# Designed miniproteins, single chains, continued (3): the designs that were tried, part 55

Each design is a single chain, and the fold is of that chain. pLDDT is the mean over its residues in the fold that is shown.

## One batch from the design tools (miniprotein)

Design m9886
Fold by ESMFold2-Fast:
Structure m9886 (fold): chain A 59 residues (1-59)
Amino acid sequence: MKEKVIEAALKVLDYAIEQGLTPEEALELTRQFLDRMDVSDEVKEEALKIVEEKLKEIF
């Protein structure tokens, strides 16, 4: 479950970047996606941390 949430968040991030969104816009879109997930806040926080680390690697 946790791994699938992280994978989904990273796919949303990749999609946003491919559409030409800024790093800030891509992060916000991914946060909004995670907020709609029916999972624990701890899982959402870990997914967001991985997304932020991935953004730092790309930009």
Scores: mean pLDDT 79

Design m9887
Fold by ESMFold2-Fast:
Structure m9887 (fold): chain A 87 residues (1-87)
Amino acid sequence: GEELAREARRAAAEGDLERAIELARQAYKSGDVEGAMEVLEEVAKRALARGDYETAARALRLLAEIYEDQGDLERAKRLREQAEKLE
């Protein structure tokens, strides 16, 4: 829930982006859609700033899955295209 999203944001702020992604996934599974999305956007931004394109792509792909599950197919498509360009 909201506690998982809060822990995920702390992990991202501390530079542990892999832990932040895993906690965001758990937050989403527990029903905290908004919290999970906010964390994944922050992780993607931080990963891109660090040149960590693999982690950025993973965060963007999970964010795309959430948007697709919510019915926002256009946003999901754009996020997947963005992830594919990160080599």
Scores: mean pLDDT 87

Design m9888
Fold by ESMFold2-Fast:
Structure m9888 (fold): chain A 79 residues (1-79)
Amino acid sequence: VSEAQRLEFDAGAYVVAGAVYKVSAEKITDKNEQIEAYRKAAEYFRKAAELFRQAGDTDGANSAEQGAKEMEKKAEELK
């Protein structure tokens, strides 16, 4: 397995983690817990974007970064 293939796989795992927190946040009724879940989702999407960039996957990086920005916006709107 090449370094690029490992980075691509790790990036995908972080995208899944971000998606899990996003879905969880949508179902949370407590405002503070919902904000934390969206922040966690953003953190995982940002990590995925960094790994996609290192792997040379520009499309993956851009998609993950957009996901992170969306989650950060949702957390900010709940303040």
Scores: mean pLDDT 86

Design m9889
Fold by ESMFold2-Fast:
Structure m9889 (fold): chain A 132 residues (1-132)
Amino acid sequence: MSITHRSMLKAAIRLFELEAERSTDPEKQKLYRDMAELLRETLDKSFDEFIKAIEEQLKKWIDEGYKPEYIANAIETILYLAYLFRMPKEKIKKLIDLGIKVLDYAAEKYPEHRDFFEKMKKYLENLKKKIE
């Protein structure tokens, strides 16, 4: 695992822990704490194993009834930190692709929120084009 990737994950863990402490919504607190724990477990994994673990776990949490909007916010936070830490564009593209896959899954499970997820997906697709 690269130093840059590990440093980004450590920053993400800290940010999610702080957001959990600041939130007054118990569901949002739980999501952010669980996200921080998931990221901590991936610290010694390769980037590709990290991507796979995050995709599988976020889809599982959607199935378990976590609010898809909070999951979308968590993805956006990871992308923001990837940019801040100047991760290689190829890795940022993989994070965007992960986000799109998770949003597609959420749209199928929650068709009443489909317009929200499709709007966020279009945002991510445009972001990916700007990196190329």
Scores: mean pLDDT 83

Design m9890
Fold by ESMFold2-Fast:
Structure m9890 (fold): chain A 91 residues (1-91)
Amino acid sequence: MERERIVEEILERGREVERRLIEVEKLDKDAALAYALQVMGALAREAGLPDEDVLAVVRKFLGTPSDQALKEKIAKLVAAGKKVADKLLSE
């Protein structure tokens, strides 16, 4: 009920952030997804969502069919985000 609404709002916010980063900031899709996940994670912590609900939000956002696929996709996005961070820190 209340959790479902919060989950939906976080998903919508994540999609909005992803879209803005791609369309306005012209970031690649993996970098935009990595940043959107960070924003969604911060919102989930602020809302006090349990880990199960946070995982459900991330799974829906990324469209992963299983926990293994979710872990693999997150690892790829984390690697993409680290590459961008390393590049910024070297300049």
Scores: mean pLDDT 72

Design m9891
Fold by ESMFold2-Fast:
Structure m9891 (fold): chain A 85 residues (1-85)
Amino acid sequence: SVSTELVQEALDALRDPSKSLDEQIKLVEEIRKRFEELGDEEGTELFDLVIGLLKQAKKNKGTGLGLLFYDNARKLLEGRLLDLT
């Protein structure tokens, strides 16, 4: 489904070590817009949470807290993908 593909695309972006955190946030924000355009309220709300966590990871960059926020963003996407597959 489109929802599964969008969640997978976001997760792949977060797993790509060649992408900066800013590039990852930008890609996740574009995917959030696609969920909003589809009228997928659950997907939009999930991506609001993921974006919030990534922005907190950016604010705490270079710290264990920043890594925890980043890990939690990935886990939300992994959990949603499991629910969709």
Scores: mean pLDDT 87

Design m9892
Fold by ESMFold2-Fast:
Structure m9892 (fold): chain A 67 residues (1-67)
Amino acid sequence: STVRDNIKTAWKTLFPDETPTDGFIDQLTAEAKKRNITTVSQAKVFLFEILTGKVSEATRTKLTLGL
C-alpha cells in the first residue's frame, strides 16, 4: 500500500463520517513522508496528534447537540 492509501485508511478508521478533500489528503501524505510514516498504525497516531484538539471539540459539540 502507498503512504497515501495508509493515510486514507487511518482517516476512515478515526473519522468514518467525514470525507477529506483530495488536496488535504495530499498535504497529509507529503507531511507523513517527511516523518517516515509507512504503516496505517503510524498514520493513525500522526492524524491523532495533528487533529487532537479539533476532533475533541467537534465530538463534544456533537454529543452536546445529541448527535
Scores: mean pLDDT 71

Design m9893
Fold by ESMFold2-Fast:
Structure m9893 (fold): chain A 98 residues (1-98)
Amino acid sequence: SLDELIAEVEKRFADLSEKVRQFLIDLVKGNKEAGIKLLKAIEVLERPDATMEEVAKALGLSVEETKELFRALSGSDDKKIILETLKGIVRAYHLLPI
């Protein structure tokens, strides 16, 4: 269930900053604002010269929070792996009834 998934996110990512954990919960709930921020972050990341500061601004997070988010989601610091992971999440998110 959605409640079980939210509880798992809260438990699994309890060590993350509050803003990052809340962003993950918002994505799971199908929050449109969180989805739009993720799409903007993907657009920035698709540029080969994109900086973490630009990505962080798109997400409404600090650079440190953005790094935490990407490690939590992808398990990687590789931009290509991060980008592929985020695109997969957006695809899954768009298929959720919200």
Scores: mean pLDDT 80

Design m9894
Fold by ESMFold2-Fast:
Structure m9894 (fold): chain A 80 residues (1-80)
Amino acid sequence: SEEEAYRRAGREVEDPLATLDRLVEKVKNTDFPLDQVVAFLVGLLEAHPEEVRPYLESLLTSPDPRIQEVAREALRRYEA
């Protein structure tokens, strides 16, 4: 599925923090599908939990509701 493809892509990322910075900018500035972003973020969390989890937790206080939503949903799915 596309969801599994995006999750796998997230797991294969070598620089999670630089990737997160670019992804946040993309979500803010485009109509990129949030479900694909969430799947990718779950993959990042699976591979790099120590770096990615605190970053996503910081995004829960973002003034951008789309950023809040992808962070909340990714953390929810990872913890499930």
Scores: mean pLDDT 85

Design m9895
Fold by ESMFold2-Fast:
Formats: C-alpha cells, structure tokens, sequence
Structure m9895 (fold): chain A 55 residues (1-55)
C-alpha cells in the first residue's frame, strides 16, 4: 500500500479507540489541517501525530 493509505489506516485505528470527546477534538483538528494544507500527505502526517498524542 502507498504511504498515504498506511497513514489513513493507522489514523482510523487510533480514532476508533478514542473517547467520543477526543474524537470530536481530533475531527476539529483535522478540519483545521484540511483548511490549511488540503488533503495531502503533510496533512495526514500531522493529523496522525496529533491523534497519537491524544491516545
């Protein structure tokens, strides 16, 4: 799989284990990153780092 697909799978895995409150916080952060960078590998890497800190 591509690096983007691997990151998306890891994000999904972590997100599914977060509390509802942390999921909402993570989704707000994802929205902000998408506004700043668009749907790019950079956005996904930054979001992955963010959700790992939330876990």
Amino acid sequence: SSEMEEIEREIGRIMSKLSPEKQQEALARLHALLEEHGHTLETLREFLAYVKELA
Scores: mean pLDDT 83

Design m9896
Fold by ESMFold2-Fast:
Parts: structure tokens; sequence; C-alpha cells
Structure m9896 (fold): chain A 92 residues (1-92)
């Protein structure tokens, strides 16, 4: 549950702040084991998003949707967190 909350906060920062690399370093240096796992999961998500873009998809909504679908096959818990973050971003 805490891992889910930390991942959600991390992805929220990613979406809102146009990520300063220094924020990622702070999260890593001060992190618990859970925060380190969150970073690995976020890196996995970023890799999936890049793969969809490299496949010629330019619509961000479609890219994220496909990334969630692929992630749900290997890590459904992380897919649910990403889904929730995307819904929150749409409300803003």
Amino acid sequence: MKEKEELEKYLERLNHSDIPEEDLEILQSESTEAAKKVRKIADKISSLLKKERDNGEEDNETIVKKAIEELSKTDPETAEVLKKVVEEDKKL
C-alpha cells in the first residue's frame, strides 16, 4: 500500500513538474526500499511509453493507454497506479 502511494506521488511529480533531474536524485538518496522500487517501476513505465512513441504513435492518451495495457500483463498493481494518476491528471 505504501509502495502504491509513493509511486502515485512520484508519477504526479513527473506529470506536474516537467521533472528536474535533481528531484529524482533527492527521492533516491532519501528513499526507503519502497521508494527505490518506485523508481524502478517508473523507469519501466518510461521505457514502455518510449517504445509506443518509437512505434509511431503520437497521441499521448493512446500511448499511455497502451503502456497501461502492456504493464497490466506483467505488473497489474503498477498498471492500476498509473491509471489512477492519469485520471487525476485529467481532472486537473
Scores: mean pLDDT 63

Design m9897
Fold by ESMFold2-Fast:
Structure m9897 (fold): chain A 91 residues (1-91)
Amino acid sequence: SRGRELLLEAARAAEELAELSKKGPPEVTKAIGLGLRAIGDVFGAELAGAKVSEEAVKQIGKATKYSLNGDSKKGAEYAEKAAELLREDAE
C-alpha cells in the first residue's frame, strides 16, 4: 500500500540520519532535510490510512534535535530507534 511504502521511505530517511550522525560534526542542511523527509513521509502515510506510532514520531524529533546539537551518539541512537519503529509500523 502507499502508506506502507511511505513508512519504509521514512525508515530509510531515519537510517540515513543515523549514519550521518555517526560521521561526526552535524551537517545541518542534510540533517534537517532527512528529518523533514521522515516527518513528511509519516504524514503522507497517515493520510493514506497507515497507523503510525506516536513514539516513532517522537524519536524522529529527538534524532534531528540531538544531531543538530552535535550529540552524534544520541542523534544516531534516536534515529536508529525511529527507523526500527517505522519498519514495525509498516508491517
Scores: mean pLDDT 82

Design m9898
Fold by ESMFold2-Fast:
Structure m9898 (fold): chain A 80 residues (1-80)
Amino acid sequence: SEEEIEELTEKLLEKLKVDKSHKERVKKFVEKLLSKEEINEESVREALEETKVAPTSDEVVKYLLETFKEVYEEYKKEQE
């Protein structure tokens, strides 16, 4: 949903300490990632390749996956 995408984008920006001027690009990354069947290293790598929001190095992929998992768990906890 749009609400889920917006909340996850805001939380991800905060966790990554990225300026709000990058919100639209990070939002596209979140949208692409959520459109994948499973959220794992491969889907993060694919979303990075499609949006070019960050390099597709193994260390960046793992860092973004762990950070996204943290923000997604926080979001789910707030909804339940």
Scores: mean pLDDT 80

Design m9899
Fold by ESMFold2-Fast:
Structure m9899 (fold): chain A 72 residues (1-72)
Amino acid sequence: MSDEMIQHLARASRADTLGDTETAKEHYEKGKELYEKYEEEIKKALEELGLAPTKDQQGALSALMGKKIYEK
């Protein structure tokens, strides 16, 4: 689920802010694993339906890549 991935990234950012880089790394790794599984499954499902990813799905993928999380 994209929310779960964002949750892990949010927790990683918080741990990083507190100086707990090891905890931050664990949550980043977990988010990345969920991203890879989510992207593969979603692309397969959308390909079968002939649809493009939704705005929510694209937003979750962008957030997981970390570009906007640190800017907010």
Scores: mean pLDDT 62

Design m9900
Fold by ESMFold2-Fast:
Structure m9900 (fold): chain A 72 residues (1-72)
Amino acid sequence: SAAELRRLAEERARLRALKKALEYKKSHPDATIEISVTPGEEVRAVVTTEESTEEFTVRVADELERVLAALA
């Protein structure tokens, strides 16, 4: 169903944002990670160190497009 595909897209967006944050943390082991979700829109991961703040945003629409392409 469309609702199930949207839920899958949001879960994939969460995992992709976390993956990007963890990849950055590999070179910055002291970094802290915060995840925020805007339902149906985007997942944002903020990675903070003493020197810098990096932000990774993944749009749910982009993940939905990837899921639909994989099913074609």
Scores: mean pLDDT 84

Design m9901
Fold by ESMFold2-Fast:
Structure m9901 (fold): chain A 111 residues (1-111)
Amino acid sequence: SLPKPRLTDEALRAYIEAAEYLEEVLKHVDPKDIPGFTEEEVRRLIEAVRKAREALDAGVPSDQLPDEVIRELATAAGITATAADKLPPEYQELRDRIRELMRRAAEVNAA
């Protein structure tokens, strides 16, 4: 598997916040327009994001989250950002919010 990502609490929280918009974005974007997207994958990612949020809110340190959870959070945030780019013009504010969260997450990774 891939090496464990080194993310700060701030980066992980930004990924979670971005990914939490996935359900809202999917109300306005056809899932078929998102590469590699399936209904099973969206359900799995939404559940992973929810569990990660609960763990962090319960005081689990970000560096103690399993590698698989961190990978799923980054994947969910990436899919959310890709879907947000396909939002209609009336949802520009939502798209900008998701982009800002992704920018914040990227800045604190060892890029």
Scores: mean pLDDT 74

Design m9902
Fold by ESMFold2-Fast:
Structure m9902 (fold): chain A 90 residues (1-90)
Amino acid sequence: MAELQAQYREAGAKMLEARKAGDVEAATEAARELLLVLGRALASRYGREAALAAVREAVETSAAEAEAQGDLGTAEAIRRAGEEALAELE
């Protein structure tokens, strides 16, 4: 668990760094890594089906928040990262 939490924090730091640099591709890739780490951590604790459901919910919630703020580009990037992460987790 502690190792997965450390990986999640590392991926989060990479995403923030990429966003500060204005590197949208690197930020999207880091978001994909975050979702993969989250999905693997949840799968180890609650099983694959629950993990996939939780990752889908996190993606849709985050994308909906971006859309509500008028940031359609960020919403699309979040859904893209989520689609790729879910395909890799399954």
Scores: mean pLDDT 74

Design m9903
Fold by ESMFold2-Fast:
Structure m9903 (fold): chain A 86 residues (1-86)
Amino acid sequence: SKKLEEVRESVEALLEIIEGGIENKVSEENKKTLKEAAALLLEAALQVVDEEVKKLAEEALKLVKDPNATLEEIKEKLKEILEKLK
């Protein structure tokens, strides 16, 4: 599906951005901005993905909205989503 391919590409791009944020030890303000961007992308993905990917995306969305969740935790959940998108 073209929509699923677009979601996969978007999640891959987000994963690279999150990994860059971890590696570069970005500020708390930049972490908050990355989490907000991740939330928007995950909410959009929920409209087009199947039930198994939807559950993982909902779990990832809870992590990005949690002020105590780390970028590392978000990275691992995005990897799980990518494994299910193919």
Scores: mean pLDDT 80

Design m9904
Fold by ESMFold2-Fast:
Structure m9904 (fold): chain A 96 residues (1-96)
Amino acid sequence: TKLEVTGPTVVKEGGTLTLTATVTEGSSDGVAAVLKKADGSMEVVAGSSTKLKTGETATVNISGVTLADSGTYYAVGTENSGPASLGNGVDVTVVP
């Protein structure tokens, strides 16, 4: 499964970061939003359990963002079989 993620590049602290994930190839049983932090660590921060086919989208909301939520966001397909893959990243900066 291949996903594309889109979102804003700047979000205000305490606000909601909204990411849109689109399946560009295959299908997924859900979507996880993964944050790559400045130290290189990766963390699953939000998700959706909706089954998606090619061309379908899921919206993932991360509410009450903090300065620590700055980093590169990826969408990962959650599949019943096969490996999850990282698609493109969106660089997001949380501002005071």
Scores: mean pLDDT 75

Design m9905
Fold by ESMFold2-Fast:
Structure m9905 (fold): chain A 83 residues (1-83)
Amino acid sequence: MLSPEEARRQAEDALRVAEENLKIAEEYYKKGDLVKSANYLTAAGIQAVAALWFAEQAGDPELVERAREVLKKIHELIKKIEA
């Protein structure tokens, strides 16, 4: 099992990538490019799930909350695209 310190680093790195991909997905959604938006949302979702798992392994409640919030934003944008 990863150390809590390594798990925290992995969670923070995954969160940064998830937030970056979510931002790009939002930009493509605003431009009407739903296919690119969906592709970046998929990448963001994979990283956000990884971030949540690592945050839980690290025992860091703030990182867990941040990962859950990113996942919530991803699900909200998916619902807009699928509507």
Scores: mean pLDDT 88

Design m9906
Fold by ESMFold2-Fast:
Structure m9906 (fold): chain A 85 residues (1-85)
Amino acid sequence: DEKIEKAAEKLIELLKTTAPEDLGDKLLEEVGKVLGVEEPANISKEEFLEVLNEAKKKLGLEELSKDASTDEISEALREMYEHVR
């Protein structure tokens, strides 16, 4: 899916270039724009997980289960942030 791949590339870019305090808001906004979602809150957990796993795959990291919890997704984002810095 081209949108998922582009969103994953944008996620990786933001992890590399955005200050930690600004990351959460910018990440959801910019990923949402690539996915065609106007409100970041409307990004589904399943759709965000697909973006996250594509980004993890591009970074050579182990993918999360499709059934991953919100807490596991948050922890994975923290680990990815540390990995790219």
Scores: mean pLDDT 77

Design m9907
Fold by ESMFold2-Fast:
Structure m9907 (fold): chain A 97 residues (1-97)
Amino acid sequence: PLPSAEEWLKKAKEAFEKGDYETALVYAQLALDRAIEEGNDEVILEVFKLMLELLKKTTDPNIIFRIRLIAKTYLDELGDKLPEEVKKILEEIVKRS
């Protein structure tokens, strides 16, 4: 079977703890895609929390740009339909990037 959203999120967090921010973002994006397919709102929230933590740790403008683009796209397309907790974290990501 394909990895679950939770399995991809676990891999993303492991890469983050190792300081491999590029791999952490790649796995976080895979976790996000899978969580959307599964309707797993908890993992969607945790992925955006991890992206915010990546912004606090990285100085790589490519990683910062990609995280901003993901957050801005979600906020712009779904902002009025997003859970308030998700909307607040996406707004913080856009503000910090």
Scores: mean pLDDT 85

Design m9908
Fold by ESMFold2-Fast:
Structure m9908 (fold): chain A 75 residues (1-75)
Amino acid sequence: MEKILEEIEKVMKELQKIASKLPQSVLDQLQQQLQQKLQEIASKLKPGSKEFLEEVLKVYKETLEQAKKLLAQQE
């Protein structure tokens, strides 16, 4: 469980670094999509469970890959 939390934190920090290089309009869209997906997970799974944390990690990883792809398309 602690390792999953550390991995989520690492992905969030990487996402924040990429986000600082993206236009505000793109950031707003990514933040809205991330927020919606996190809310859906929270509605379906018990917060703090292993299954919840694994789904949260997956969503953050997918969002990071989307952010990297969008950054590559800008430059």
Scores: mean pLDDT 79

Design m9909
Fold by ESMFold2-Fast:
Structure m9909 (fold): chain A 94 residues (1-94)
Amino acid sequence: SFFDEFRKALEELGKELIEKNLSVEEIEEKFQELLSKFLSSVSDEEEKIKMRLLAYQEMLKVYEERLKKTENPEEQKKLQERIEKLKKAIETLK
């Protein structure tokens, strides 16, 4: 149930962040806030890795959806850089 609650919270946050006109930095802050809240209740390192992986996968989805919506070239470049870094982080954690 704890893991299911975390997954549901991530999905709800992701949906909210796609609908809101927040900066990339604000999106990152919101995900880190949620992740740290749930990680504080977990002592197992493998479960922490699994939780980070799920959070990074949801962040990637949010960035890709934001990239589709934005017409600002500077924001597009920033989102593309963050997507690339996040994909590498996800590959490292699997």
Scores: mean pLDDT 83

Design m9910
Fold by ESMFold2-Fast:
Structure m9910 (fold): chain A 75 residues (1-75)
Amino acid sequence: DAVKRAQEALKKAIEAAKAGNSDEAVTYGREAIAAVPDNTAVITPVTKGIYYALQGKFDEAAKYFEEALKIVESL
């Protein structure tokens, strides 16, 4: 189930971002995109979350991953 894989990946990305772990946040964000590669509504906030995680802006990264998770949970 692609939706369940995306939800699991995004939950882990949020946890990693809140823990200040950029490498894990980026890895799980990419896994979420890989699970739903055709869903632009999810890809856009996940990409922003990855961008902010790479900048060390973990509060912003978590917010964008949480936005993406809300969209995936509505699918």
Scores: mean pLDDT 86

Design m9911
Fold by ESMFold2-Fast:
Structure m9911 (fold): chain A 82 residues (1-82)
Amino acid sequence: MELERRVVSAESAENINQVGADFSKHMKEKYEEEAEKAEKEDEEKAKELKKKAELMEESYRKSKESREKTEELKRELEEELK
């Protein structure tokens, strides 16, 4: 069944994306904390850290979207198994 193959592939991608999402969320928080500390010492460094936090937020958002698509595929497979 093509749907089973698609679900397995999507689940593998979801596991990778979930690890990436958790990492991106953790790194975003870390960069935000470092940016707050750097603001008192070096404004340029603080701006760079804030930009990195924004990139981590974008990665986290993309991982969420990928997960939602995987859930949709799983529901489709469950319907076909009726």
Scores: mean pLDDT 71

Design m9912
Fold by ESMFold2-Fast:
Structure m9912 (fold): chain A 110 residues (1-110)
Amino acid sequence: SLDEEAIRLIEEAVKLMEEFYEKYKDKLSEEEAKNVQGLIDALRAILESARRRGEVSEEMIGSVLDLIEETIKFIKELAKKGKVPEEEAKKYIEELREIAERLRELQEER
């Protein structure tokens, strides 16, 4: 179903953000680490709600897209500060953008 595919895409976004956090957490300030953890926790809350309901609302997709955009912005800031290599930042940003684009496509199919 479109809901099952949306849940899978949200799961991929969570996994990608968790992999980023584990790889770079030792290079982050306490505030930066807390910000990444907050973004992951917010996305997980939406994912758990979607799993319990067996559906993903248009509003949930909108919230996920907003969280992905905030994550991209934050990764760009970390790269600018030299805390994450530019090529690694670009890789995570491109993967997050691909997830966001597919979520938007699913929203248009509804």
Scores: mean pLDDT 88

Design m9913
Fold by ESMFold2-Fast:
Structure m9913 (fold): chain A 89 residues (1-89)
Amino acid sequence: LIERLAELTRQALENRDDPEKVAALVEEADRLVEEFRAEVAPLPPEEQKRRLGEAQIAAGRAALPVLSEEEAAEAEAAIARLEAELAAL
């Protein structure tokens, strides 16, 4: 699931100039995100935050190769913040 979400995020960024392709990828990603949230919902709040954070980190890392230099720096900073938040749990 996490690997598929990361791949969809990467493809959406690669195809940002094609709104029809982006819309289809976003729709698939939204379905997978809702399924993942449903799987995580019965877990304790700290575990929910950990699982969702791990998924966001994986998606962010997968997107790095297709981002601009400035976008990649922002994504790396966001990943570092999420890693710090998860470490504080």
Scores: mean pLDDT 76

Design m9914
Fold by ESMFold2-Fast:
Structure m9914 (fold): chain A 93 residues (1-93)
Amino acid sequence: SAEELLKEFKEAAKAAVAALEAGDKEAAIANLKKVAETAVELYRALGASVTTQIAIRLEGIGDIIEIEQGKLSAAALRARLDGLIAELEALLA
């Protein structure tokens, strides 16, 4: 269900931020890949266009690149993911 996908998204997002706060880039990237896939599945389930689905995948790739380059802080990642959670919760309301 969309509610189960949102729960999985929230848990993966929390794990990604915690890993980055701990300096574990590999774990942060692994959890961000799960965040991106769960977000795409959620948007697809909600009837989002192919363009929106592509945009979400590109945002996820950008975040991973920024982590690998040391340009994305844990606080910035948390803010980005909290924004996506708020958007998804609004779409499910």
Scores: mean pLDDT 83

Design m9915
Fold by ESMFold2-Fast:
Structure m9915 (fold): chain A 77 residues (1-77)
Amino acid sequence: MAEQEELLRGLEEALAALEAAVAAGDEAAARAAFRRAVELGRRFGEALAQAPSAEGEARARELDARARAIGDAWRAA
């Protein structure tokens, strides 16, 4: 599904931007990337709820684990 794939790509990019900003100590960039990730995650969850799939659920768990790891690093900084 094209919409889920686009949202997934956007979310992966937002999480990568958040990870980079956290590593750089750039609080403004980290907050901007975090807001983008939250919004894209919400949209991805809505799209997944409308068209559930085992692959989509697995990708959601993978991204959730990555987001938690980045959040832990951000709190440690």
Scores: mean pLDDT 82

Design m9916
Fold by ESMFold2-Fast:
Structure m9916 (fold): chain A 102 residues (1-102)
Amino acid sequence: MEKAKEFVEEMKARLEELRARHPELQDIVDAALAFLDYVLKKLEKITDPEAQEKILEVMREFVAELERILTDPSLSVEEKRDRAFRLLQEAASKINEILKEA
């Protein structure tokens, strides 16, 4: 639990930095922060270390790809929103699959 909490807090810090640099995308970053809180609450109920590590890997990939989308100068604000919300839905789906087996 403590290790997973530290990881989620690190990911939240990265998203808060993105929020400060990209105020036009605050709604997306706020949605991502809420998603991290949701995942942390679910991790509290998981006793399987393998399931925990798999969820943390999905979260790491999610935050990294989200940063890539939000910092891409070739994308409009609307394109960033669409891609970010789709990414969030995909991450949520993967985590829900892991949670069903944990």
Scores: mean pLDDT 80

Design m9917
Fold by ESMFold2-Fast:
Structure m9917 (fold): chain A 73 residues (1-73)
Amino acid sequence: NAPFKAEAVITAPDGKTYKLTLEGTPTSAKLSLKDLATGEEASFTLEVPGAVAKEAWEKFLEGLKAKGYKVEV
């Protein structure tokens, strides 16, 4: 399967904005969080199939919406 990239911009209830990026392959995934005000970025490598990470990503964004975050994909 081809590698994939998913992106979302999230706005927290306090007005802070972040860019989330999920980059997946069949064997690994990388999640990055960038603070759009400061330019600071944190990243996490997940040693799971990208398809599993993508499912978790979709559930995570749904959870953020439930907590009052604005999510733009």
Scores: mean pLDDT 80

Design m9918
Fold by ESMFold2-Fast:
Structure m9918 (fold): chain A 77 residues (1-77)
Amino acid sequence: SMEEERMELFQWALQEYLKNKDKASEEEKRKLRALSIELLGSPTVQKVFAKEEGISLEELRKIADETFEEIKKKREE
C-alpha cells in the first residue's frame, strides 16, 4: 500500500539521518520532520504543525509528497 511504502521510505531516511546527524542541513531536518508529522501525526497535530511553520495543510502535504519522491530517488527505486 501507499502507506506501507511511505513508512518504509521514512524509516530508511530516518536511519540515514541518524548515521549522518552532524552533517544534515536544517532543510533536511525540517523535511524529515514534515514527513513524520504528515505520515504519523493526527489531524490536530498536522494543523498545529502547519500553523507553527506558517504553511497550509495543503503545502504540508506537498512538502511530504515531494520529499518522499526525493527519498525514493536516493534509494534508486
Scores: mean pLDDT 80

Design m9919
Fold by ESMFold2-Fast:
Structure m9919 (fold): chain A 65 residues (1-65)
Amino acid sequence: SKASKYSSAMILAVSLEVEGLARVELRDGKLVLTTSPEKLEETRREFEKIKELAEEAGMEVELVE
């Protein structure tokens, strides 16, 4: 369901924050992940999974450095 995909995207995003790869923020219904240049490549690989789930849930998602 849409709610299930939303929850999965949020859980994965929080996992990246716990691992120290990104900072997670919700802004106007958009999920924003902020990473450092040194961690960008590693974070980007995991971010692609989050992006797919978020888009399926109808949520915009962005990765910034």
Scores: mean pLDDT 82

